# Designed miniproteins, single chains, continued (2): the designs that were tried, part 8

Each design is a single chain, and the fold is of that chain. pLDDT is the mean over its residues in the fold that is shown.

## One batch from the design tools (miniprotein)

Design m4247
Fold by ESMFold2-Fast:
Structure m4247 (fold): chain A 73 residues (1-73)
Amino acid sequence: MLEEKAKELVEQIRKDAAEAGAKVVSAEIEVEGNKVTLTVTIEYDGVTYKVVITLEEVDGKIVLASLEVEQVA
């Protein structure tokens, strides 16, 4: 469930980025127990952003634990 939801989120991010004129350069999913970390690299207007999203499963619910955005190029 958690990994499946992470994959759904990555696909949604790819679609939203494309609609905004941005490009998803890479997307990585790391699953550790009840936690999943998505690392998505997005290029928009010549600028590269790294987005790190951490989701956790708590009491059968998936919650957003952290979200970080960094401009890397």
Scores: mean pLDDT 80

Design m4248
Fold by ESMFold2-Fast:
Parts: sequence; C-alpha cells; structure tokens
Structure m4248 (fold): chain A 88 residues (1-88)
Amino acid sequence: SEELKKILEKYNLEDLYEKLLKTKDEGEILYLLFRHEQDLPLDKPMAQKIDLSKPAAIPKEVAEKLLEIAKYYKSEKLIKIAEEALKL
C-alpha cells in the first residue's frame, strides 16, 4: 500500500488510492485512471466493460502512470497496454 501511495503521489493521483486499494479488476484500474484524467466523478461505477485488447486511445502521459500502477498490481495485460501506448 505504501508503494502504491508513492506512485500516486508522483502523478497527483492520491484521490484514487482508496478506490484502487479496493479494486480487483484490471478494467476498473484503467477506468479509474481515465475518469481522473477527464476530471469526471470517481464515485460512479463502471457502466461498460473496458476492452483491454485495444490501447490506441491512451495518451503517453496516461500510459506512464498506468505502467507504474500496472507493475504494482503485476497485471501483464495493463503493462502491455501501457508499453504499447508509450511506443506510439
């Protein structure tokens, strides 16, 4: 949890900490990060499942944040998404 806090502080994502700590789904991690980047309310549940097979919509700045969070969770799918976005 302290490692996650440090990652979030680095990217000004501290308000995601409690929600990410409770999250078990890879799609929810990406969903929360997208909502934060778009300045959308974080209290609304995910209405649609995120397609983790397509990383094309992720900006490089978001991809850097996602990569460190994904490595913390050891999510191979999210790591791949972030790495592919960083190559674009």
Scores: mean pLDDT 73

Design m4249
Fold by ESMFold2-Fast:
Structure m4249 (fold): chain A 65 residues (1-65)
Amino acid sequence: MKEKERKATILFTAAGIEYAAADFQGKTEVAEKARKLIEEGMNEKDLDKAIELFQKAIDLVNEAL
């Protein structure tokens, strides 16, 4: 994989794990915000913007835990 594509994949996976953890713990409001950021990143064609969106989802969940 190209380095940037690999980074996007890693952050997407990490964001998904963080979302699942928040949802499983009943932190529904935080989980829904993270899910929306992940969906935006998945639909983003610019890999730099996708990376930023996935990182924002991770940071949001970590700050709320």
Scores: mean pLDDT 81

Design m4250
Fold by ESMFold2-Fast:
Structure m4250 (fold): chain A 80 residues (1-80)
Amino acid sequence: MDEKMEELYEEIKEEARKLPVSKLERYLKRTRSGIFGNSVSVLRELLGQEKTDEWLKVLSPGQLQGALEGALKEVLEEKK
């Protein structure tokens, strides 16, 4: 489980690094809304529907939420 969560984390970071700070801040806000559907929507925008659906099959909502929020935070801290 932790290994799969780390794999998702790295995939999100790769896509997030291509985006400007303003867009990442918006994605992080949506992810922190407390509505899991918003987090799934952000993930689909980053990775696409097919990859997002595969991750939903292997990770719990909490693991997916943690990986997404953590990855977006880390990339935002890298971008000055």
Scores: mean pLDDT 82

Design m4251
Fold by ESMFold2-Fast:
Structure m4251 (fold): chain A 60 residues (1-60)
Amino acid sequence: SLKDRVAKLVGGKATVSRTEAAFAIAKLTGMSLEEAQKVVEADGKERFTIEELTALIKGL
């Protein structure tokens, strides 16, 4: 599942920073890191759970 791919990519962490979230978005969607950073900034959270990051990616 997408959630399993997110969890694996972030090394089993319960929460991730904006920087880690942007790298995960870029890797899973194929968008540039710059575009992924803008997505994370627009969301406004300082940290993301795996569920929150998965939901953000599904919304793209």
Scores: mean pLDDT 84

Design m4252
Fold by ESMFold2-Fast:
Structure m4252 (fold): chain A 116 residues (1-116)
Amino acid sequence: VTPDQLRRILLLLQAADLLRQAVDLFTQALRDYENGDQSADTLLTQGRGLLSQAVNLLSQVSSSLGAEAQSLANAVVTALENTRKDKSYAPTAESKIDALRDFATRLQAQAEQLAA
């Protein structure tokens, strides 16, 4: 493993961890919004902060990876904000959270492949 490869591995793993933390917060926020509990706005704000950090790290790996992360982040946040106002958006929000979770898994797999 070269120093450059090690740096990329660490960025991918840190981003994946931040995204998983955001997924946990968004999963709880979705549940709370479905129950009419708008105190979930705090969880949404915390999750957005973690997404911003992950996007920043992934942009250091590649501009395309950062852009993909930003697109997924925007989709999840928009779906949760829609669910806050109208619970019929909950299945869409769940789908976007699942896509974010899958992305985190893919980032970890990329890091493991670079370490091999």
Scores: mean pLDDT 90

Design m4253
Fold by ESMFold2-Fast:
Structure m4253 (fold): chain A 80 residues (1-80)
Amino acid sequence: SAGEEKNALMAEMLKALGEGRYEEALELARKVASPEFVEALEEAMERAEAEDEYVLDGGVKHHRRAVVVAEEASRILGEK
């Protein structure tokens, strides 16, 4: 069903976010999430890139961005 396909794509999106594959996560979000979520995710990714001033080698940077984006995803999907 469409709902099960949406859940599968959502799981892939969250996995991509956790793995730092933000471009793939955004593409998946366009298929499964609302336009508001897609815009919020894209904005969060752009802001995270622009404001990443402390971490150069990943690790904390990757986890920090993934947490922010995943939290936004949970908020919007839980609300809608």
Scores: mean pLDDT 62

Design m4254
Fold by ESMFold2-Fast:
Structure m4254 (fold): chain A 75 residues (1-75)
Amino acid sequence: SSIDEHAEKMRKRYEEIRPTLSPEQQARLDAIMEEMDRVVREYREGKLSELQAQVLLLSLSGEMIVIERQNEREK
């Protein structure tokens, strides 16, 4: 599904960028991944529609991009 594909892409990005981040940024990234897992779980349980899950995953992906770009600027 598109939700599972989006979550898998986020998980791969998480694994790639986490070792390059400060402890504070790692904690922020870990919180985003925890929220991603919650969204996927609630979608599978029928508590979120596909559109609601997509919007939430897009928001969380945006937060990951902000962390990544902040890390690039602080080098």
Scores: mean pLDDT 85

Design m4255
Fold by ESMFold2-Fast:
Structure m4255 (fold): chain A 55 residues (1-55)
Amino acid sequence: SLEEYIKRLSEKSFEIQREMRELQKKEGLSEDEVRALMLREIVKAHEELLKEYKE
């Protein structure tokens, strides 16, 4: 269902944000750099979830 999809995407988004913020602390990334990485990973997670729903 769309609700299950949104829930999974939300959970993945939260995990990605946490991981990227930890990477920012470890690697000394700028705010722009960490936001770009977050966007990339969120888009990737969205595409992977869409593939599961398309089959």
Scores: mean pLDDT 80

Design m4256
Fold by ESMFold2-Fast:
Structure m4256 (fold): chain A 100 residues (1-100)
Amino acid sequence: MKLTEEQRKLIVESLTDSIIDAIKKEKDPENLEKRIYDIVKLTVEQLKEAGYSLEEIRELLKEAIDNVLKKLDMTPEEKQRVRDILEKAYEKAIEELEKE
């Protein structure tokens, strides 16, 4: 199925805001990784139930990662750690979705 540009923008912005909120509120790296994973997994499951393709979901997640990193006032090293957490959460959520 196809997202309109408006729908895509709203989903990316909502996901971006949720992830940034988690980063600001959670100071423990392990808890942050788990919280980000839960946010990503829920979003992926909701988009699949709405009938979006895995390819469209992957594109949305990549755009959200770039938006998060662009909006965060962090050192390059901290941004790299956030990127690694987001990419791992994305890959795991998609893999679980593809299996069932």
Scores: mean pLDDT 78

Design m4257
Fold by ESMFold2-Fast:
Structure m4257 (fold): chain A 80 residues (1-80)
Amino acid sequence: MSKEEFLKRIEELEKYVEKVKGGKDLTVPNPFSDFPAPAVLSSVALLVEEAERQGIIKHSDVVGKTVKEALELLKEKIEK
């Protein structure tokens, strides 16, 4: 995935999280539900996995952060 595609994906997810009720309260991973993860969480998980494969981050960098905080961290690390 190119840097531009990655940043665009992050921006789309940030907008989606703001629109979803409870989205702002989601964490990575979501330890509070045994139900199927909301689609936004699945999308964030895939984005984190791709960033880890490219050596940009490790899972430990985002564990326990909110979805918003995780996306902000990814954006900052990619824009370097």
Scores: mean pLDDT 65

Design m4258
Fold by ESMFold2-Fast:
Structure m4258 (fold): chain A 100 residues (1-100)
Amino acid sequence: AEVPQIEVTPASQTIKRGEKLTLTVKVTKGSGTVEAYLIDRKTGKIVWKSAPVEVKEGETVTITFDLSDLEPGEYQVIVRLTDTETGVVSASKPVTVKIE
């Protein structure tokens, strides 16, 4: 099956503690379900997950992260698009997030 594809912007973001992180996800190929994962770079653990969002090719969706309870540090966001018919998964390039 053809691999679905997404673009995520911005590629890097620094936020202050208590500020919202907002990412834009553009579906460049395929359709299915988008989920975002925030990973603590120190531990490698997933510390936050988005609700799943149904998307189609050419759509743009905004994901807002409530990170108010997280400690300052370095994190990464990975966004996955799962094709609901085939089960094929694509992942974005990691987004670098720093909380100050």
Scores: mean pLDDT 83

Design m4259
Fold by ESMFold2-Fast:
Structure m4259 (fold): chain A 90 residues (1-90)
Amino acid sequence: SEELKKLREELKADVIERLKKFNLTPEQIDEVLKLVDEFFEAIENKDYRKATEIALKIQEILKDLPPAERSAFLQELRRKIVEILEKVKK
């Protein structure tokens, strides 16, 4: 789907911009981007269980980020992932 390709690129761009603000290593950013790619591949294959598992892995990696004032970003990212899953499952 062209719509899914656009959502994937928009999510990847948003993740890159926000993670740069947290002073993460390039390797850590690449790990998150790889999981975003795997998430969309699972959706394209209609493997919603795998997509949910990958989304949880992304959340767990980002949950360990200091400092505490970044919690708003983590909540927003989780919300966007849930919205994508709800839109696709419905």
Scores: mean pLDDT 72

Design m4260
Fold by ESMFold2-Fast:
Structure m4260 (fold): chain A 61 residues (1-61)
Amino acid sequence: GVAEELAALLLSGREEEARRLYRERKAQGLVTPEEVEQAVALLRAFGREDLAEELRRWGAE
């Protein structure tokens, strides 16, 4: 799903690809609060609070 794809790209250091995916899926109505929280939870589970906060900042823009 979108959450798993975003988390995988961010964990792989592919931030620009993750950012493009986020914008594209948001435009399609596929970035729900639930998907964002799932991706945040995945990033935190891998000890990457920095990436979790980055993703949350995207949602605030």
Scores: mean pLDDT 85

Design m4261
Fold by ESMFold2-Fast:
Structure m4261 (fold): chain A 64 residues (1-64)
Amino acid sequence: RDLTPFERTVLKVAKLLQEADRPLTVEEIAEKLGVDPATVQRALDFLEAAGVVERTEEGYRLAP
């Protein structure tokens, strides 16, 4: 089955954070992926609810 655009964004966000050496802001993720910031925020909200990422003062990172 082909992934929806939103599912692809969720996977790209998770992979970008896995490759990052520091927390990334919504704006940084949006710019790096070429995706609308509101869509990135929804993807991060989904991943945070799933326990995959956490929000810090410096941005988002993978949850421990």
Scores: mean pLDDT 82

Design m4262
Fold by ESMFold2-Fast:
Structure m4262 (fold): chain A 83 residues (1-83)
Amino acid sequence: MTPLEALDAMEEEFERALEEGDIGTAAALVGDVALYVLGYSGGETNNLQRQLSQSSLEELREKGRELFERARNLVETLQKNAA
């Protein structure tokens, strides 16, 4: 599985979690993207997850989509450079 395929799967799971109202799963997925794809520290990731868990569904959706878009752009750039 390529990094882009993995990110696509995580984004699909995030959108499903939002549709189902599963704030915990959605916030955890955003945290995983921040930590493992975007290079956030553990402290930064913990702070982000705490903020998102206290956020409305709308705020979580907006912030999560922003981070997934940023992660996708990074992964696509890295894959092009590795090819």
Scores: mean pLDDT 80

Design m4263
Fold by ESMFold2-Fast:
Structure m4263 (fold): chain A 63 residues (1-63)
Amino acid sequence: KQDLIDLLKDQAKKLLGKDLSQSLITQSVNDAISFLTGFGIDPTKDRVIPLALTILEIDVRSL
């Protein structure tokens, strides 16, 4: 779980060009995990990170 948060933070910084808050990163990872597990899908990093990045990008664009 913490490894996923750290990985998303690095990817967000690289792809979005900004250092986002730890709480926003954590929330995006938690939302992605909850979504996947709610549907009985194993929350592997290959599934969590792309979904969490999409959630994060939508949240950032919703200014």
Scores: mean pLDDT 73

Design m4264
Fold by ESMFold2-Fast:
Structure m4264 (fold): chain A 64 residues (1-64)
Amino acid sequence: MEMEKLLEEILELEKKLPSLSPEEQRKAVARITALSIRLIGLAIEKKMTPEQIKELKKKVEEKF
């Protein structure tokens, strides 16, 4: 559930990137990077397999 929320936030930021100013794009990329690091950290802590991570991404992408 927490990882799904992180993926949703990343996807929303990625969708907005092309319409943002260069300064806002820099901030958005920094945010995406921070969220991605947190997502990886949570996956390691929960001992998730790469297969479980791919399944989660697929479910979130299907919503967007």
Scores: mean pLDDT 76

Design m4265
Fold by ESMFold2-Fast:
Structure m4265 (fold): chain A 72 residues (1-72)
Amino acid sequence: SKSAQIFREAAKILKKQGKDEAAAALEQMALAAEEHDISVDSVINTLEALAKAGEAGPNTLEILKALKEAKK
């Protein structure tokens, strides 16, 4: 649930910016984190690797920035 709290906080940051699709992805990650104890750091590392490889989705950079801000 600690990871889920950070994902939800990041989603709120994106909603404030009107980035509803990216926020919805983070809310989905929060639900997954409640069931699977997903590490925020592992998600950040995965998204950074995808961005570096050119495999990033349209919202990847926005999600990454919001997660780093929420975790700070």
Scores: mean pLDDT 80

Design m4266
Fold by ESMFold2-Fast:
Structure m4266 (fold): chain A 113 residues (1-113)
Amino acid sequence: MQETVDRIIQLVKEGKFEEALELLRKALEKDPSILKTRPRGYTEPIFLILVNEVPEEYHDELLEIIDYALKKDPSILDYKTVSGLRIEELVRLNTSLPDEVKEKILAILEKYK
């Protein structure tokens, strides 16, 4: 799990967004809890990092992946940071995401509460 999450972030840093999202899909089919896993050196779970780091053209695809994972494992919503922040709070506090993307993520999270 950790090695897969770290590899996905490496692919994103290399600009290999299609390969990163494909690896994420394969990992989610095995274990949807990968979405709440933090890459080494990060404070946020991988899905929030991906929404922030992938170009706008990949956002719809990433949102479909998030929806699929939550449908398989709604316990992803139980994720909290060390400071007690929930995923929905992390999304609201994120200053890099467009408001439209934030609204779409929050709508997906609300659907599976």
Scores: mean pLDDT 76

Design m4267
Fold by ESMFold2-Fast:
Structure m4267 (fold): chain A 100 residues (1-100)
Amino acid sequence: SSDVQETSYEGLEENIEMLKRLKEKIPEFAAELEEIQKRLQAAIDNKASPEEVISLLEEVREKLKELKKKAPEEYKEDLEEYVNIIEHQIESLKKLLEES
């Protein structure tokens, strides 16, 4: 539904803002985080379906888990928090799709 699609895009916009904050906090990963940000923006611009948004968030979650493994200890907590936020967003979107 249009409401699920709008909620999906709001979630992507929230993730873009979180990625901007992470780029400031972890300059070492700025390039990788910017690449993720561009993919999220492209999904909004191309009117991705809720199912496509979920798939993209699952890919982003896995990439963040890989970055966390390589991250300095001081930043692992921030990356883990973001992974948890994305996992919650994925679950919420899946529930909305089942209810619509």
Scores: mean pLDDT 84

Design m4268
Fold by ESMFold2-Fast:
Structure m4268 (fold): chain A 100 residues (1-100)
Amino acid sequence: SLVDKFIELMEKAAEIAEKLGDTEFAEDLRSLIEQLRRYPDDEDILEAGVAKIMELLKRYPDNKELIDIAKEVRKLLEEMGREELAKQVDTLIQNAEEKA
């Protein structure tokens, strides 16, 4: 399932946030993961999850593991037909790779 792959990427993002000392952000991601597991077809929860990953990348744009997670999220969004949201993620990836 594409949603199961997205949940796995959110779990990886939460682990990175925790390693960076951003415990509250990691807890926010884990809360969204639990919600998405209960309601896997809820587009609002999916969008909230993507928004949190984008916010985390904005906070830590030099973190290569987060850039890689964002690239995988972009690919999943493309496979889900969420082209506009995938483009928003791609813009943040480009900004992060250009040291900002």
Scores: mean pLDDT 86

Design m4269
Fold by ESMFold2-Fast:
Formats: sequence, C-alpha cells, structure tokens
Structure m4269 (fold): chain A 72 residues (1-72)
Amino acid sequence: MIEELVKKIEEAKTGTELGEVLQEMREKGVDLEELLEKAKEVSKKAAEIIETILRVEAHARADSAARRAALA
C-alpha cells in the first residue's frame, strides 16, 4: 500500500493526479511523514515532492499559531 502510493506520487504528472494520490492516502489512514520515510528508500523524486508538501503544511501551522498568539 505505502509503496504503491509512493510510486503514484513519483508518476504524477499534474496537480490533479497528485491530489488524487493524497486523497487515497487520507482514505487509507496513511500520513505524509510515513510516506516520506518510505519514499526516501525507493524514490528521491517522490521524497522531494512529499517534503515540499510537509514544508507548506508546517508553514501554515506556524502562521496559524502566530496569529492565535497575536490575538490572545
């Protein structure tokens, strides 16, 4: 399953295809950190894509925390 998801990320040519893989990941209860660990073993390309998504999520969480602190 996880290896299959990593392969689909590597083969994704468009944002739509990548979005479909991320949706399947969520439906199967696989998190991005778990996918990244597996991707680092089998596909550098997939690992780079997953790292980019994680960085975007981390930035969004940091911004949300900063805004809540400012409003408190």
Scores: mean pLDDT 73

Design m4270
Fold by ESMFold2-Fast:
Structure m4270 (fold): chain A 79 residues (1-79)
Amino acid sequence: MKYHLKVKLTGYNDKGELLEYEEEEVFDEISEAELENMAYAELLAKELGLDMEIEISGADKEKAKKKARERLAENLAAA
């Protein structure tokens, strides 16, 4: 199955300038580890005050989001 990935990142830098980034890509295969890394990046960006949205059509993100939250909680507890 083909997976369509869209990444959008918005936020402000230290100078108060708006940062905008958008990327789109198509994959024939996507691994569970890649889904977890994407969910982790989205959660980490929000912790840093950035608004990041990652959309993947054709993939189950629920399990990946759960694992990403666990990783973020462990990393925040270690800091």
Scores: mean pLDDT 69

Design m4271
Fold by ESMFold2-Fast:
Structure m4271 (fold): chain A 94 residues (1-94)
Amino acid sequence: MSKLEQLEALLLRFYIEVSEVLRKTLSEEEYKKVMEEINKIIREMAKQMKKPGISFEEAVEIAIKMLEEIAKVANNPEVEKIAKETIERLKELA
């Protein structure tokens, strides 16, 4: 697996795990609202990662910032733990 494929796999796994935690802990209305904010963060950061000339190291830094912002929006200790563990794995890729 390439480093880019590993980064994409870590981000996908993070999204799935965070979504499942929030679905179990929030009401349907709260879940929808929080996931809309998370999806907005993901879209904005994905645009930054797709810019021509961005290095892999810069893409990892953007991903780390995205995970930190998602953890703040989610305001959930299990999501914070998942974000911390995923950030540590992302740092190992750079």
Scores: mean pLDDT 86

Design m4272
Fold by ESMFold2-Fast:
Structure m4272 (fold): chain A 61 residues (1-61)
Amino acid sequence: RQAGVDNLVAAARTEFPNQPDLIERLEARLRELAATVSDPEEWRLGVTRAVSEFVDEADAA
C-alpha cells in the first residue's frame, strides 16, 4: 500500500508540477487511508475518492 501511495504522489507531481500544496494534501489523505483502512475494497474506493477530489481541485485552480 505504501508503494501505491508513493506511485500516485509521483504521478501527481509529474502531471501537476505547479500544484505542490494540493499534492501534499493528496499525499496526506492517501497515507491516512493506508494507515487506517485494512479492507482492499475500502482502500480502492478511498483512493478513487481522494484522487477524484484532487483532480477536481487541480482543474479548478
Scores: mean pLDDT 76

Design m4273
Fold by ESMFold2-Fast:
Structure m4273 (fold): chain A 87 residues (1-87)
Amino acid sequence: MEKIKELEERLKKDPNDYIARIQLAYEYFKQGKLKEAAELLMEVLRLHPNDRVALLDAMSTAEVFYQMTLDPVFQEVVEEARRLLAK
């Protein structure tokens, strides 16, 4: 609970802090909020479509979440990241 508030405050101060956004996705994942976790990872791709490091970090996180859950929301994140990385 406390960790989520800290990460939300980091994002209010710097909306481009993709590391904080990925960490927030992980916290939601731990709570079983899979759709919200996937939406945070998708937002990293949307905000940083030309940042190869940010795209790879979001994709790798989504791949791990997909393998643990088999939930297609994470597969959608992986597919979008692959599309952006192919350019």
Scores: mean pLDDT 86

Design m4274
Fold by ESMFold2-Fast:
Structure m4274 (fold): chain A 66 residues (1-66)
Amino acid sequence: MYILMDIHVPPSYRDTISNLIRSSGGTILQDSDTHILALIPQSSVGDIARLVRDGGGYLISLSRLD
């Protein structure tokens, strides 16, 4: 199961989050200096959300694709 996550990240932290998404089996749909839209395996959502918060980012939206 994949979750669509829309994430705000500081520019200095974007590559760290992008690399975690890819290494977790996720797919980045769109990115910019401060914004990432990605499909993320449900099992990895908690780890990615924690890393985003720890890096000073925040979750814009979260949607389950059932």
Scores: mean pLDDT 81

Design m4275
Fold by ESMFold2-Fast:
Structure m4275 (fold): chain A 89 residues (1-89)
Amino acid sequence: SLKEAIERAAELLSQVDPETARWVKEELERLYKEGKLTPARVVGIALRVLGDAIERYLRGEISEEEFQKVAEAVTEMIRLIDEALEKEK
């Protein structure tokens, strides 16, 4: 289900960045409740997360390995939610 996909996506992100995972979960749940959760909006959230991670990497606040883990978690989030959205058609 879409709710389970959101929970799984948040769990994956929380293993890398717990604070980002919390607001991402809240935003995804808000969009879902409002009937506004679309692939484009999920990608928008992903780009915001990835943009922040890139800035932190360039400032030397996180390692290249930590950045890669964020990118992997974000990519899997997009895949999980896109798959769940297709099942609701």
Scores: mean pLDDT 84

Design m4276
Fold by ESMFold2-Fast:
Order: sequence, then structure tokens, then C-alpha cells
Structure m4276 (fold): chain A 96 residues (1-96)
Amino acid sequence: DELAGLTPAEREEVAKIAARIRKAVDDIAELLGISYSVTDAEFDAIITQEALRVLRENRLLVSAIGAALGQLHTRDREIARRKAEEQERLLAALEA
């Protein structure tokens, strides 16, 4: 657990940073009409990891927001690719 080494105050700070990143990501997604296919748990994990990097690595908040958006977009593309591969596999099996 990457959070296990943090003090209670540092964990609270990570939660506050995560809330700010989440709001920015949600606002941008709403503005652009984007809906991510990642699970809520995976979404939360991505946001929390970027918040932790802000605290531990002194990353800029705007960089963390950009990184979170990039990870979500990459995961969305991976999900779409796997779905396309599964569809092709199923189609090939039906034609065999």
C-alpha cells in the first residue's frame, strides 16, 4: 500500500488533492462530452496515484490533472482495442 508510509495529515492532504484532480477531470469530461469505460475503482486509483505524486514528488497540480486524463484516455483505448479483438475472435469462430 503506497499510502501506508504516510502520516494521517499526509493522507488527508492526498485526499484533498485527489478531490481537486477528480473535479477538474469530471469538469473537462463533461465539457467535452466524454464518458470513460473504466470502473469507478480504477478511476479512483488513477486519481489517487496522481494525487500521491503531487504530494511525494512535488508535481504540479496541472501536470497531475493532465497525467490522470492521459491515463484514463489510454485505458479507454485499451478497453476499446480488447473489445475489437474479442469481436474479431468471435466472428472468426462463427465462420469456422
Scores: mean pLDDT 81

Design m4277
Fold by ESMFold2-Fast:
Structure m4277 (fold): chain A 80 residues (1-80)
Amino acid sequence: MKKAEELIKEANKYLDEGNYDKAAALYEEAARLYKEEGKDELAAALEEGARMVAEGDPRAASVLTGRILRVIGDEIDKEL
């Protein structure tokens, strides 16, 4: 789980830098890890986001990353 979160964080940095290919690859890797953990819903969302990023739709990727960060943020929301 933490490894997938690290990949999402790294993907967000590449997205901000305009490296869409690298960002898409990292989202796909995170999706693979979530699928291996049985989190199919998160994996599906990341796969769709990676596809949109690869097609050059940074707006869709930004929305997707915000949604995913909210979900993983809920898991660590106990820190608040």
Scores: mean pLDDT 69

Design m4278
Fold by ESMFold2-Fast:
Structure m4278 (fold): chain A 85 residues (1-85)
Amino acid sequence: AEVLNPEAERIAQLYLLYVRAPKGSREELERIVREVLGLDSIEAAREEAARYRARHPEFVAALEAALRAPDDPAAVAAYVAYLRA
């Protein structure tokens, strides 16, 4: 299995927070993206994540499952597991 780099793991953590966070916390996520990841926005983090999913088709399935069901901890956990495998 191919292990993603540290930047990918940080982007994964951002997506985990984004998917599970309440609507009102998007402002906090934007701040974290700029301060912690050094990216312009959540959209920039999405673009980086898209680069990694192109190498891992299973990663795409896990990400889309988490995005469709942000209140499903199993889908979110599967997504995080792929990023650390």
Scores: mean pLDDT 55

Design m4279
Fold by ESMFold2-Fast:
Structure m4279 (fold): chain A 88 residues (1-88)
Amino acid sequence: MDAEIAEQLAAWRALAEATRAAFAERLAAAPAELRERARAELPGILARTLAELRARGDAALERAAIEVARRLAEALGVPAEEVERAIA
């Protein structure tokens, strides 16, 4: 009886993806000062999060964190080079 569990996991994944998109959209609509702070802090937060996830060996969460960060970077206008440097 694993179909129910599989469907629930798929629903959670879809919800997480929708939440990422909604958050990026909300950031784009946020006051400029808040967006500037998020832009400045995003690379550092990503680098720390990836270090933690890599230490735990959670490749799935690592990929999810990178995907979320890329969407946020696009919404905030963070240079791709800064995001890539944080990922490295």
Scores: mean pLDDT 70

Design m4280
Fold by ESMFold2-Fast:
Structure m4280 (fold): chain A 80 residues (1-80)
Amino acid sequence: FVLSDEVRKLLDKKLSELLEKHQPTNLEELKELVIKAIEEVLKEVEDPEQRKTLQEAKKEIEKAKNIEELIDKVLELLGA
């Protein structure tokens, strides 16, 4: 997955806003917020390659089986 710096920054902003508002306490809640953040970014991103990368990232987030795996996938997506 290769996201541009601008798209990564937007995703980080959307995710941070959702985490502050909802404060997830378990894997399912955290997955829902990450997926929601990706969906919000998709509404603002017009580039077809970036949109494809975000759709694949959403699919990979849905496959995460534990919090550690989910965090690892999110950090990779954010370029950390």
Scores: mean pLDDT 80

Design m4281
Fold by ESMFold2-Fast:
Structure m4281 (fold): chain A 75 residues (1-75)
Amino acid sequence: EAKKLKEEAEKLAKESEEKAEEAKDNPLAKKKYLLAAGYFRVSARLLEMGDVEGGRKAFELGKEYKKEGEELIKE
């Protein structure tokens, strides 16, 4: 359970970082993707340290920021 969530968080952090780089011409979307990546990184770290509740909470925040970035990237 926690191992799979950690792997997903690491994957989503990398994807969010890549999307932030692609959104370099949209500063607000880039900022949201970088925040998403940061929360996914925090989630992975907390899960690694055995804080499953904190890891899940950070993961959900990461998903919210990623969604906000996706909304902002629409032309």
Scores: mean pLDDT 83

